# Designed miniproteins, single chains: the designs that were tried, part 58

Each design is a single chain, and the fold is of that chain. pLDDT is the mean over its residues in the fold that is shown.

## One batch from the design tools (miniprotein)

Design m1997
Fold by ESMFold2-Fast:
Structure m1997 (fold): chain A 95 residues (1-95)
Amino acid sequence: HMHPLVVEAKEIARRAIEAARRGDVERAKEEVDRLYELVIKAINESDLDVLTKVGRKLLAIGLRLDALRAIERGDVAAFEAEVEKMVELVEEVTG
């Protein structure tokens, strides 16, 4: 029932959030970068038109930047929210 890219995105997100909750900032950043790469892959593999794909990629760049800024200031709740939005973006482009 779940697309394989959604399953992988949720697993990376879980690891990112667990790292953030432990205060492991470097691991949280590494997992967010892995999630970002998967979001870009999902957008590229989607049936969306070229201009819509560009818009989704710009959104992905913003979500990654906001997640990194949140974890660097120690805002775990904001980090979790941005990571969850990245997973939602994968669900949107694969549905």
Scores: mean pLDDT 90

Design m1998
Fold by ESMFold2-Fast:
Structure m1998 (fold): chain A 99 residues (1-99)
Amino acid sequence: TEIEEQTKALLREMDIELGVARLLIGVARWLLSKGVPLGPALERHMREQIARLQALIAELQALLTDPSLSASLKAQAQALIRDAQAVIKEIEALLKQNS
């Protein structure tokens, strides 16, 4: 169905964006562990990544209200929403540490 294909596309996009977020977190943690402050470009990319993840969470949450969506896709979406929320908190903590 159209909603299943849309959901699968959003799940793929969320997985990619979570990968990007984890790379940014890894770089930020490494720099801060060496006493190097995060530069404005990295801070900007981290804030942009929070915004992207928040937008994808909102879209997936909207799709979860559809009763035709399979239980498997609902479970996958809920898991990725939880992962994205955790990653957002981690990025926010690193940005605060850099202040």
Scores: mean pLDDT 90

Design m1999
Fold by ESMFold2-Fast:
Structure m1999 (fold): chain A 67 residues (1-67)
Amino acid sequence: KEEEELEKAKALLRAAQTMAADPGVSPHAAEDLIRVADELATKGSEEAKKIAQQARDLARAVLERQR
């Protein structure tokens, strides 16, 4: 349901924010978050898709930072 998808999107954004604050986070964790966010962006509500996209962008920035 839409509410469940929104909760998942918010949880992903929270996880991405935690990763952004942690300099020791594994690159694999960021890659996994991007994969889950991409899946949610294809089947979520408009609001969930926007939040999932924000989480994806933040996780991608974490990966770029670690190179």
Scores: mean pLDDT 77

Design m2000
Fold by ESMFold2-Fast:
Structure m2000 (fold): chain A 69 residues (1-69)
Amino acid sequence: GASTPEGGRRAHEVAVREGGLDDERADRAATAASIGASSGDLERGTKLVQTVAPEMSEEQARRVVEAAA
């Protein structure tokens, strides 16, 4: 889960705007981003986001992880 509600909400918004994801997939991406951000492993977070949203570039997925921090 997101470490903060605000971080999770920002990550969701970035996933929708940058990745074009629907709300369900954006929620999964935000959750993956929050796991990466809370562990301090941005590379792992980026890969987890791309696993739930393969259509997103590495740069877009990284922005979702950074928004969750």
Scores: mean pLDDT 78

Design m2001
Fold by ESMFold2-Fast:
Structure m2001 (fold): chain A 56 residues (1-56)
Amino acid sequence: SMEEIVKELEKKRDAILESREAQLRKEGLPQDEIDRLLAEHRDYLDWVHEQRLKEL
């Protein structure tokens, strides 16, 4: 179902963001910077999902 597809996309998004957070932490970035970058990345992924669902 479409609901199952949305849930799978959300799980993949969360896994990507978690992996990126771990990488940024390992690179020694301050938490404030990490939070900002993750928020920007999440917004981008949400926009990509929105565009994909519309697909003109």
Scores: mean pLDDT 80

Design m2002
Fold by ESMFold2-Fast:
Structure m2002 (fold): chain A 86 residues (1-86)
Amino acid sequence: SARAEALAATLARLDEELATTNNPHTRELLRAVRALLEAYDAGNLEEAERVIDEIFDKMVEISKAELVKREDFRERVLRELDALLA
């Protein structure tokens, strides 16, 4: 069916991206998306929901890391401004 062909093409693309990515966060997210698509296609809604929750938790953890980097950047900029205005 057209749906089965579309799913197979999407999984193949995800497998290519997994083989070429050097980012561990991207790799973990791509693996989770692949697992979600397989679970959903199999009609396993319980597993699909579990994987969605896993993706959400990974995204939250990535966001926390970005927030920490943002604070460090802010402190550095404020120090530079203090030096400039002294």
Scores: mean pLDDT 71

Design m2003
Fold by ESMFold2-Fast:
Structure m2003 (fold): chain A 72 residues (1-72)
Amino acid sequence: MEKAEKLVEGTLAGLAHAQGRSLDDFSEEELKEMKKELAKRFAEAFTRIYQLDGDEEYKKLAEDFKKLAEKY
């Protein structure tokens, strides 16, 4: 799950930075919802990539993102 966690956290930090905001500007509840939504979107994206490419690494990433979404 290390790659999945890094992608969600890095994307969230990047989105905040792009908006000129700090992660501290968001509530804990907002951060959890954003992480959950990002994890769901990545799970769907990598599932689709796996269906097109057949690389099992993408299938594994999709499963890891689904697990992350359930944790948030």
Scores: mean pLDDT 78

Design m2004
Fold by ESMFold2-Fast:
Structure m2004 (fold): chain A 87 residues (1-87)
Amino acid sequence: ADVNGPMSREKLLSSIEAHLAYMKREAEADPRLSPEAKAEINRILDDTLARARAAAEAGASVEEIEAIWTEGMARVSEVMKRARAEA
């Protein structure tokens, strides 16, 4: 319901879920990633979403939830760089 309002926790979580779904598709489609690397990326993405949701339920700020997402994306980027360097 908050299409034009300030960023809410619900709107941020919805954005995170959409981006996570996109990243899972991109990882699955990348022929340079091993099955192990894909599984690790999927675990990091699932963990990051679970942490973001738990933080929102605990009353965390939008900034704190964004920090959780940013940390998760940095972890995914590290796995992708390592896996692609070995391909």
Scores: mean pLDDT 79

Design m2005
Fold by ESMFold2-Fast:
Structure m2005 (fold): chain A 64 residues (1-64)
Amino acid sequence: SIEEIRERLLSLGVPEQQIDELLEALRAKDYERLVRISRQVYETLSDDDRVQFSGLLEELVGLL
């Protein structure tokens, strides 16, 4: 569910504001905003956490 994905993103250390912005961008199909926020998140994550983040983002795309 979206809520479970949100909780997993929070556990990776992604700020709540950035998660909300990602969800909004995905729902609005605002790809420019999606790319911008995703890059900001990637810059803060380890390589292992980036893999987890990418998987969670793919799950979100499938739900929205």
Scores: mean pLDDT 82

Design m2006
Fold by ESMFold2-Fast:
Structure m2006 (fold): chain A 89 residues (1-89)
Amino acid sequence: MKGDTETVTVLSAKQVGNVTELTLDKPVEGAVEGDTATVVGTNKGGNIISADGNKLVVTGTFKAGDVLELTAMKVPITVGGKTLKPYSL
């Protein structure tokens, strides 16, 4: 995710087994598997399984109208304090 925390509103929630498929009010750029989604002001949350635009699959149960705080729990491109640069000019 861009920055450490992003806030989004759930427009719809569809429970599929032990995960919930969410439609959000805006795209979640940079959200990755292992990041967390928590209902603002509560301890109710889950882990992100996948993210694609404004679609999010998370563990646990959520409802339409929930306001979620998304938090990046890992830095995927930093190894041994060195930033990886896959493209050079």
Scores: mean pLDDT 68

Design m2007
Fold by ESMFold2-Fast:
Structure m2007 (fold): chain A 106 residues (1-106)
Amino acid sequence: MQVFISPSVSEEVRKRVEEALKLLGLEYEIVTDLNKVDPSKLLFGVVTPEDKEALDFLLKRNIPVLVVGSKPDLKEISTGRAIPVPEDITPEELAELLKKWLELNK
């Protein structure tokens, strides 16, 4: 399966996402280029609020999106398709969130 992580996402947040995926026992490939994404294999995306192109690409395809950063008040968050993630979230908290959130968005 694939996980999209925007290049605008910090290395610290990227490492926490990778650790969360390991805690879930998931086999994954990280993709940072939208043109290389296979939507049929994409589990979720990780973007910042400034990544409008990536956010639109993922949401139009009904792919769940984690939005990291200081502006979590997107319309899509209130619909459950995009979820705000604090930059200081632990890998354990992120793994628990992903487990519950992905189950609800099946």
Scores: mean pLDDT 74

Design m2008
Fold by ESMFold2-Fast:
Structure m2008 (fold): chain A 55 residues (1-55)
Amino acid sequence: GPIEEAERRGAEAALRAAEGESGEAGVKQLYDHARAGGMSDERARAAAEAALASS
């Protein structure tokens, strides 16, 4: 739905923001950006952890 689409777009924007940074700094930025984009705490943490795990 519209909320899930907004969260997905927020996650994509967060991933793009983190692309220029790696490691913990990038993960922190990804989490903060996802939260600012309206993503829940749990989802933002999961996205940040996934980004770290795939690095």
Scores: mean pLDDT 67

Design m2009
Fold by ESMFold2-Fast:
Order: structure tokens, then C-alpha cells, then sequence
Structure m2009 (fold): chain A 87 residues (1-87)
């Protein structure tokens, strides 16, 4: 992986992941929201880079996919965190 491509994807994913995680602020603490956002950003960025390498995408296209993936992964992780808190 190009380190610069991964960093750009992480930054793009982080903003969208944080925004999606904030939708759960009534169920999750600020600390839990930050944890969910960072995990979602990392997963989204790595997956986008892997797919981008396989398809020969540009850094911009990889960052675009990372932004698209991030809110969906963040919502999934936030839901898992809420279930864990109830257990």
C-alpha cells in the first residue's frame, strides 16, 4: 500500500465515521463515539485501499470509497457497542 493513500483515506473516513457515530450520542458516551469513529475510519480506509489496489484506482477514488464506507461501518460498530453495553 502507498502510505500516503492510506493516510488520505483514513482522514476522509474519519470525518464521515464521526458524523455517523454522533447519531448514537443518546445511547453512547463521547468516549464510546470516539472509539467507534476511529475503528470505523481504520476499517473503511484499509478496505478502500485494498479494493483500490485490486482495481487500479487513484488516491482520490480510494478516498471517495473510504468516505462512502465509513458511515455504514460506524453504524454497524455503534450498534454492536450498544448491544455489548446491554449484556
Amino acid sequence: MREETLERAREAAREEARRAAEEYKDELSEEEIEKVAEEAAEISARLAVELGERHGWSEEEVAELARELAPNIAKLLATAEIITKKA
Scores: mean pLDDT 83

Design m2010
Fold by ESMFold2-Fast:
Structure m2010 (fold): chain A 65 residues (1-65)
Amino acid sequence: MKEEAKKQLEAIGKKLEDKGLAKITIKGDTVEVTALNLSPLEADEVLGLVRMAGSVAGFKVEEVK
């Protein structure tokens, strides 16, 4: 379960980084989301997406500024 979720989060992270939107880093049970060139509303949307995917699999999702 966590391995599949980790692969999904890495795929989402690569897609977001390729678009210059955000960077996702996985550290053990924690997923860190760094907004790159996002407005506050866009950053909240990205966090919501990652939180949905990560929390269902038992990850803690944190925003890094």
Scores: mean pLDDT 75

Design m2011
Fold by ESMFold2-Fast:
Structure m2011 (fold): chain A 66 residues (1-66)
Amino acid sequence: APDYDPPSLETLKTLIKLQNEYGVEGTTPRQLAEATGISQATASRVVRLGRDPARLAGHVLLRLAE
């Protein structure tokens, strides 16, 4: 099992903000990377995660539990 830290709550909040402004399909990894300072590779994974509402909710709940 890989020891990946899930995306930060700040990164997830920024993703949700971008989805509200540009739509889920209009939100790009570049926009998220530029807004949060994360790498484009990490931003691509987070944007893909944000396209699954159940997965996104799970990651938000995990971060709120910390």
Scores: mean pLDDT 74

Design m2012
Fold by ESMFold2-Fast:
Structure m2012 (fold): chain A 83 residues (1-83)
Amino acid sequence: SDEKEFEEIVKEATEAFIEAKEKIEKAKSKEEIEKILEEFKEKVKEAKEKLSKLPKSEKKEQALKSLEAALELLEEIAKKKAP
């Protein structure tokens, strides 16, 4: 169902964010941080593409905003790790 697909997309995006954040904290170089951030950006792009195929709803709009917020937050974490 569309609702189940939505829940799976949100879960995958949330897990990807947590994993990316942990990887950045453990990263040993700026290059590793940049690679992790790029990989997360690709995951966000994939999630947005999957969400775009689902019917318009408040949940979908909220999820899209949450993906953007998560990316911005990860970029800030990455920036602070690599001054």
Scores: mean pLDDT 82

Design m2013
Fold by ESMFold2-Fast:
Structure m2013 (fold): chain A 65 residues (1-65)
Amino acid sequence: APPMSEEELVRLLGETFRDLLASRASPDELEAYIDTARQLAETLSPEARARVLGLIDDLRAGAAA
């Protein structure tokens, strides 16, 4: 896939995670999204994978607060 589509995917994931935190999604929902994002990251380029993993870290930090 072109880099532009991976950039858009990362952006959409970031917005989704932000919305999950804003709506105070349950820990079970958060973990389900994190597991899906991790599986997706394994199929992406190393650069896009690093960005997705960063978003997961931010989501976990936000959920712990």
Scores: mean pLDDT 78

Design m2014
Fold by ESMFold2-Fast:
Structure m2014 (fold): chain A 81 residues (1-81)
Amino acid sequence: MTALQNALNAVEQALKALEEGDLDTAKTLAQAAATAAKNVPKAQEYAKKAVEALEKGDKETARKYLEKAKKELQEAIKRLQ
């Protein structure tokens, strides 16, 4: 699995954890996504903002930034095909 696929998988799992109310797991996965997305600056920025929102308990803002990170990662993966 490429670093970008790892980042995308982490974002998707973070979104699932968030919908299940598991904020600690969502934060850990968002942090992993930020690290894996280092070569996609916008995705890394959005993943970091999701971590900040999760630290504040703001589920809605976290979801918004995770969805933005997912979109940036999907677009980056398409460019590599």
Scores: mean pLDDT 84

Design m2015
Fold by ESMFold2-Fast:
Order: C-alpha cells, then structure tokens, then sequence
Structure m2015 (fold): chain A 55 residues (1-55)
C-alpha cells in the first residue's frame, strides 16, 4: 500500500499492543494517529481493528 496506508497500519498495530498491555489511553491515542496519518480506507481499517481489541 501507500506510505500513508503503511503509517495507519503501524499506528493501529501499536494501538493493539498497548490495548493488550492494558494501557487504553495509549491505545486510543495511537488509534487516532492511525486515522489521522493514513488514507481514509486504510486508516479506518486500522482504527476499527484497534477499537475491536480495546472494546
């Protein structure tokens, strides 16, 4: 994918890791960065993945 998509995916992965560690504040922060950094579709998928794990 594009560089923007890759960044969104990376932030989403970090959100997942923080969520698994119980740091929901950091998880939410990185989920927002995924949305802001990526293309709408890529960022949305990343954010959705992070939110599903954090929910």
Amino acid sequence: GSEAERRGERYAAMAVVYGAQGDLAAAREHAKKAEDAGEPEGARRGLSAAQVLAA
Scores: mean pLDDT 66

Design m2016
Fold by ESMFold2-Fast:
Structure m2016 (fold): chain A 84 residues (1-84)
Amino acid sequence: MYRLVIRTDASREDLEALAKRLEGEYGAKAEIIGDKELVVETEASIGVLEAIAGSMVTLSGWETEVEGEPSFKGSAEHFRDIIG
């Protein structure tokens, strides 16, 4: 199982909308923890988490930190440089 933790300054409402989108679009399990963290898990492949991380680089106005297994640690903008 692959796991990704997204930390952001987004509102809970935006985070819930993101979680539902990720579950529907990627078939991943998304859970909000502590109003500021979104945990995403998938059994499919690391490529699903890479696609999710890549989508975060398009978010404006958010301070985002991503941490996962395998570890992807950096800002949303940094994920573009690390993953592709």
Scores: mean pLDDT 62

Design m2017
Fold by ESMFold2-Fast:
Structure m2017 (fold): chain A 93 residues (1-93)
Amino acid sequence: SDKEIQIGRLAAQAYMGIWLILEGKIDEGKKLIDETVKEAEELGLPEAARVIRDLGNRLTQLSLEKTLSEEERQKIVLEAYQRVVDVARKELA
């Protein structure tokens, strides 16, 4: 349960950061992603940290290149959340 709580917290923070980025609040979202990356590194999850950082960078670029619908933003954020959960769970196993 303790590991699952840590995974859920990291994924939820990454979700929030990505959502802010996709809303155009790039500085706020990137700051939260950087904080989440640091938290993942402090937990000994370097692969989760890398995935979170890469998602933040990629989705920042996407947000700058095109206007996304609300449905597209929801899909992207949910897929990013699931990827963070999967990587962190595998790394904590």
Scores: mean pLDDT 86

Design m2018
Fold by ESMFold2-Fast:
Structure m2018 (fold): chain A 85 residues (1-85)
Amino acid sequence: MKKNEELEEEFRAEAEKLLEKNKDLPPELVELEKKMIEALLEGFRNGNIEEGVERAKPYALKMALLVADRAGVTEEEYEARLEES
């Protein structure tokens, strides 16, 4: 119980800091970020973190693809970078 509460509080604090740093991002990215955060928080609230992650996954993927596209990074290059240790 307390462990999930601590994770929720930590995630909220981190999300608020990210939103402050990224306030100048395109509206589409800000909206996807908020939806991702909401899905994850709902997972913590329901005690089903795995379900929250699965619900957040499509928003996180869309956000990552938009960021990669703006940086000129292809999907293949993005996957390669994720595999780097």
Scores: mean pLDDT 69

Design m2019
Fold by ESMFold2-Fast:
Structure m2019 (fold): chain A 56 residues (1-56)
Amino acid sequence: MLSEEEAEKVARGAAEVITQLFGVDFEEAYKAALEAVKEGYTGIEAADKARKKLGL
């Protein structure tokens, strides 16, 4: 399991990718990505899960 700091870094990376590709607000993307990371997703899977949570 990732530490809280590591989870935040993964969520930030996923949020940046989603923001660049879909033009959504960073805070909304970060919230969705953090939820995905807390559910156990990492890397590209966290970004994909976050995208689905945002309805994209």
Scores: mean pLDDT 77

Design m2020
Fold by ESMFold2-Fast:
Structure m2020 (fold): chain A 81 residues (1-81)
Amino acid sequence: GSLEEKLIEALLKVPGVDEETARELAKRISNLVKKVENGEISEETFKKIYELGLRSFLKDKGIDEETAEKVIKAVEEVLKE
């Protein structure tokens, strides 16, 4: 499957993450990865957007800190190939 599909599957395994949140987050991360691969943004810019944007996004969705840490780990495992 695509990176987006792998991210959705991994995120849905985290208790407290709903389908809408999983899909929105997977799409955002997949789009950022594509921009790095296409040379539109640097890996350094990606890391800054990822670190700040992911935690902010999860807080905006009302996801608690413990669940947010599980989401971050799930995303990192998928992105490690």
Scores: mean pLDDT 80

Design m2021
Fold by ESMFold2-Fast:
Structure m2021 (fold): chain A 74 residues (1-74)
Amino acid sequence: MMSEEEKLIEELAKEIISKETDPLAQEIIRRMMEEIIEKIRKFGFEEALKWMKESDSPFLREFAEMLEERIKKL
């Protein structure tokens, strides 16, 4: 079964993909989601979140902030 964190990541990625009109950008977001879930499964949510925040990718940092905001509102 998916954890609550994995569900939130899939929901957030789905929302971003639904607003995106570029198929290439949609593919990048899907791959990013898969990588994040893989990190959570191997290292746990806290370590995955830290990895995203410390990333050189502005997109990963922004995604981490959006994910934290959603978790804080649970």
Scores: mean pLDDT 76

Design m2022
Fold by ESMFold2-Fast:
Structure m2022 (fold): chain A 86 residues (1-86)
Amino acid sequence: SDVERLLFIQFRYISAAAEVELVKRMAKNGIKLSPEVQKLAKETEKKLKEFREALKSNAPIEELEKIANEADELAQQLAAKLQQQL
């Protein structure tokens, strides 16, 4: 159902947003982030902004799902690179 699809989209969005906020908090606490981690964080933030803009413009559910999946993939890469750095 569309409701179930929207809930999965929301889970992916929230997961990606949380990863970016954790990275920001680590930087604020003086943790030196690698250039690769910094780039992935910025790319993930850009994709999250794209998602919010699509949501405001009533984009089709298929487009929201695509953007949320792309954000989640970037956030997973970000998390993996962060763990490798630490």
Scores: mean pLDDT 89

Design m2023
Fold by ESMFold2-Fast:
Structure m2023 (fold): chain A 106 residues (1-106)
Amino acid sequence: MARARELAERGLELARELERLGDKRTADVLREGVRAAMRAFELAVEKGDEEAAQRALRLLEELVRAAELAIEGIRSGDVTRYVAGRLRLIGLLLDAELLIRELEES
């Protein structure tokens, strides 16, 4: 699906923005999350698992939103938005890794 690729590209663009803002660690988490969610999407498509493919697509959408929240937090000096975005990115990376494991076991 073109949409998964578009979301992954946007996520990687936001990772570059986080790095430019001085947050290489959050940028690295986002890059890993995007790679994991894309791997989950590719595995789901290969297996014909439409539900898992939709879950992976949703993870990509949520990674983009969490990154935007973290960036807004940095730009506005809003520590709460920054921390919320960063913690969501970490959780989403873990969710993507768990989805990969579920797909490999099925």
Scores: mean pLDDT 90

Design m2024
Fold by ESMFold2-Fast:
Structure m2024 (fold): chain A 94 residues (1-94)
Amino acid sequence: TDEVAAQRAALAALAAAQALLRASKPSEEDTRRVNELMERIERALRAGDYAAAVEAARELLRQGQAIADKNPSPEAAAHLAALEAAVAALERAT
């Protein structure tokens, strides 16, 4: 595991997810799910549990895709693409 690359990728995923929420303005339930997944990623990184971080990041991407599909915009699409790239980078680093 490249810990520095994994942390950078995870931070990029968190930033992209926050930007997607701001652009899409999803339901309270969808917002809560995304926030819980972001907290799971942060906890996993603090614990050095990169497998748990990847699992949570993959769930975050699936939720992000669902949110972007419900609230399509060029901004949402761009932030979703950034989230996809960040999750792929995290998977490569771990």
Scores: mean pLDDT 87

Design m2025
Fold by ESMFold2-Fast:
Structure m2025 (fold): chain A 86 residues (1-86)
Amino acid sequence: PPVPASLEWLEEHEEELKKALAEIPKIIELLKKGIEEVVDYEVNTSNVPREELELLDEEEVKEAIEKLEALKKLIEELLEKLEAAK
């Protein structure tokens, strides 16, 4: 589906977009900490297979972080367009 291009829609949802922009970095930090915790756990429990120690799929989490960073950038660009239109 196409991204909403309406300035009226952006103005109506400005506060929600700002809230999402503040929340996305927090989610990214939590996901990064999750990867770090899994690595630390594996180092301390080297006698157990990695597959049994993984609480998170590292590649899936990295893909999720990449998508969240792309979404953050998109929201920033939309808010910049809204600000320029004021």
Scores: mean pLDDT 68

Design m2026
Fold by ESMFold2-Fast:
Structure m2026 (fold): chain A 78 residues (1-78)
Amino acid sequence: DPVELVRRGGEAIAALVRDEATRQGKPDAGEEVAQWVREESDRLAREAAEKGWTPDEVYQRLAALAKRALDRLDELAA
């Protein structure tokens, strides 16, 4: 189920972002980025369902989301 893959991947990315932000002493930035990841994950889940993404396509989109999340965290934590 591509929706469940996106949901689990998004949760994992959000958790990693929160942990990294906490290590940097910036938990508020971590929560902001985690919320953005949740919103992006909801969008990706809808798109995955509508377009019938393969697991490989889901993993590629999740990898891109993870990179964007870390970039966003770096910007907000700066």
Scores: mean pLDDT 85

Design m2027
Fold by ESMFold2-Fast:
Structure m2027 (fold): chain A 90 residues (1-90)
Amino acid sequence: SDEEVEKAVDEAIEKMKKAKSYQERLNVAREIARDLAAKYPTKEEALEALQKMVDLAIKRRKEATDPETQSIYDAVAAAALAVARELFRE
């Protein structure tokens, strides 16, 4: 659901602000993206939720004024795409 996607993005941002490297941010975001995907009973629904996570991250990145916040949203989008790619290969 859109609510679950929004919660996942918000959780990623809060945890990623505590991370000190881009790689740590990607790892946190990937775990959250995998948890989001696992909430859906079908692969198709999980992929749709991950695509919504990417779209929301891109939208919020455009609204962000500071490079640090933009970098966080870039990591969220990259992580959700990576998890979607993993799921598609299953």
Scores: mean pLDDT 84

Design m2028
Fold by ESMFold2-Fast:
Structure m2028 (fold): chain A 88 residues (1-88)
Amino acid sequence: DPALLEELRREAERREEERRRLAERQRAIFDQISAELPPGNEMKTLEEAKEWVKKVLELMKEKGLDQDVIDALQKVWDDMFAEVEARK
C-alpha cells in the first residue's frame, strides 16, 4: 500500500528532524558546558576524563537535555575512551 509507505517515510522524516533538533540543542548545551569546564589538557588520565564526562552528563540533565540524548552521548564517550585505549 503506497499510502502506508508514504506515512512510514513521513514518520522517518519526523524522527530524523527530531534527532537533528535534539543534536543541535545537545551541541548548544555542550558548548555552554565546555565554556565552564577545564580544557582537555587538564585531564591527565582516562579516569579523570570519565569523571569529567560524568559531570558533563549530570549538568546536561540539569539543563533539561533528553535522557535518550544523554545516554547516546555517554555511549559516544565510552566508544571514544575504548578507541583511545586501543590506540595507546
Scores: mean pLDDT 72

Design m2029
Fold by ESMFold2-Fast:
Structure m2029 (fold): chain A 87 residues (1-87)
Amino acid sequence: SLEEMKEEIERIAKETLGRMSLALRRGASAEEIRAIADEGRARIKEKAKELMSVADEEEQKEIEEILERTLAGLDRHLAELLAQRAA
């Protein structure tokens, strides 16, 4: 279902956010935190492509919107963590 597809994309995002936050707490560099974000983005995009391959046209549009929103959220969180690191 579309709800299950959304949950799969959001699960990868949550895992990525958790890994970035943990890395910050452990004193990781900005480059290390960015690398975690880049890996997460790649995994999210790969999962979205997989889900779109079995989705109908309306579901594909919804998946694209979920993907854009999820990636934007990840980028905002990355910016916040990097600002905390720089402070």
Scores: mean pLDDT 86

Design m2030
Fold by ESMFold2-Fast:
Formats: sequence, structure tokens, C-alpha cells
Structure m2030 (fold): chain A 69 residues (1-69)
Amino acid sequence: LPVRPLSERARRALRLANFLQTELGLSPERVAEVIRAVLESPSPEELRRRLRELGLSDEQIDAILAQLE
């Protein structure tokens, strides 16, 4: 079958989307922005920077990074 497993990054991003919606209560627009940042960031340092630019608190950023671990 032509079905391929998701990359580890994509799998983490899907888990993160659920976490952002259910635990952090983010709007759909904010969830999309965070997921984009996760998928497009080449390093954890750049991801943290992008999340801060989105207006997330340090606590929220740390929780998000923990979900990607």
C-alpha cells in the first residue's frame, strides 16, 4: 500500500495540536501558528524564539517544548 508512516516531527506536531486545543485552550488560529512554527523551525532555539514572537508565555513555551521531547 502507498501509505507511509508520519515523520517523528509530524507525529509530535499532531499530539501538540491536541494539547494546545485541550490543555492550553488556544484558538484555532493560534494552534495553526504554533504548529507551523514547530514544523518550520530548524532548531529548538528558533522554535522558542518564534513561540515568544507569537505572544506565548515562558510557561506555555516550556510546556510546548516538553510535548516535543
Scores: mean pLDDT 74

Design m2031
Fold by ESMFold2-Fast:
Structure m2031 (fold): chain A 74 residues (1-74)
Amino acid sequence: ILDELRALAARVDELSPEEIIARMRAIAARTPDPRLRAGLEAVVADMEAIEDPEQARRYARAALELLIRELEAA
């Protein structure tokens, strides 16, 4: 899971917002951590509200970096 989140964060600029959302949903569905699941679902909801693809990608990168740091600190 953590390696998948890092790989996604590294590729945000290469992916459409729809692809980023789909990958976050897939990780959320497979994680046994309810806090990580809730965090990813919240990021997806926020991304769906952002109409500008460039803003959506910047938001996704920042949110993924925060989630990764929280997991590394646990």
Scores: mean pLDDT 80

Design m2032
Fold by ESMFold2-Fast:
Order: sequence, then C-alpha cells, then structure tokens
Structure m2032 (fold): chain A 85 residues (1-85)
Amino acid sequence: MSKEEEARKLIEEARQLLDEAVRSLNAGKYDEAEKLIDRAIETIKRAEKLLDEMENPSPELRREVVRLYMAAGILKAAAEILKSL
C-alpha cells in the first residue's frame, strides 16, 4: 500500500471515530465520546506523519487533516463543557 493510500485510510478511520464520538455525545456518553476523540486525534497524527514523509503530499489530504483536527478540537471542548454541566 502506498503512503497516500495509508493516509487516506487513516483519514477515513478518523472521520468514523469522530462520527461515533458525536453519537456518544448526543447519547450523554461523555467519557466514551472523549475516548473516541482521543483515538481520532492519534489516528489524525498518524495520517499527518505519513503526509510529512511524502515528497509531494496531496494538498487536499493536508486540508482534510486540518479539518479533522479542527473538528476533534471542537468536539473535545464540547464534551468537556457538557460533562461539567
């Protein structure tokens, strides 16, 4: 598998983890949501590392990594706020 194909798979896995985290938040399962968000962040980091090791990484994949980090940060903040209520 190419580094680009591996990065695409990790990006898709991170999206699925964040989607599951949103469902957990909506169900009031804040600790479960936080664990899913942390797993998503580690998955995003792995995708970013693969892109950094490429000579000509896809700008589209790099933008997707940034979007996923933003989404994960927002969800993490939301989980912390909701858990404190």
Scores: mean pLDDT 88

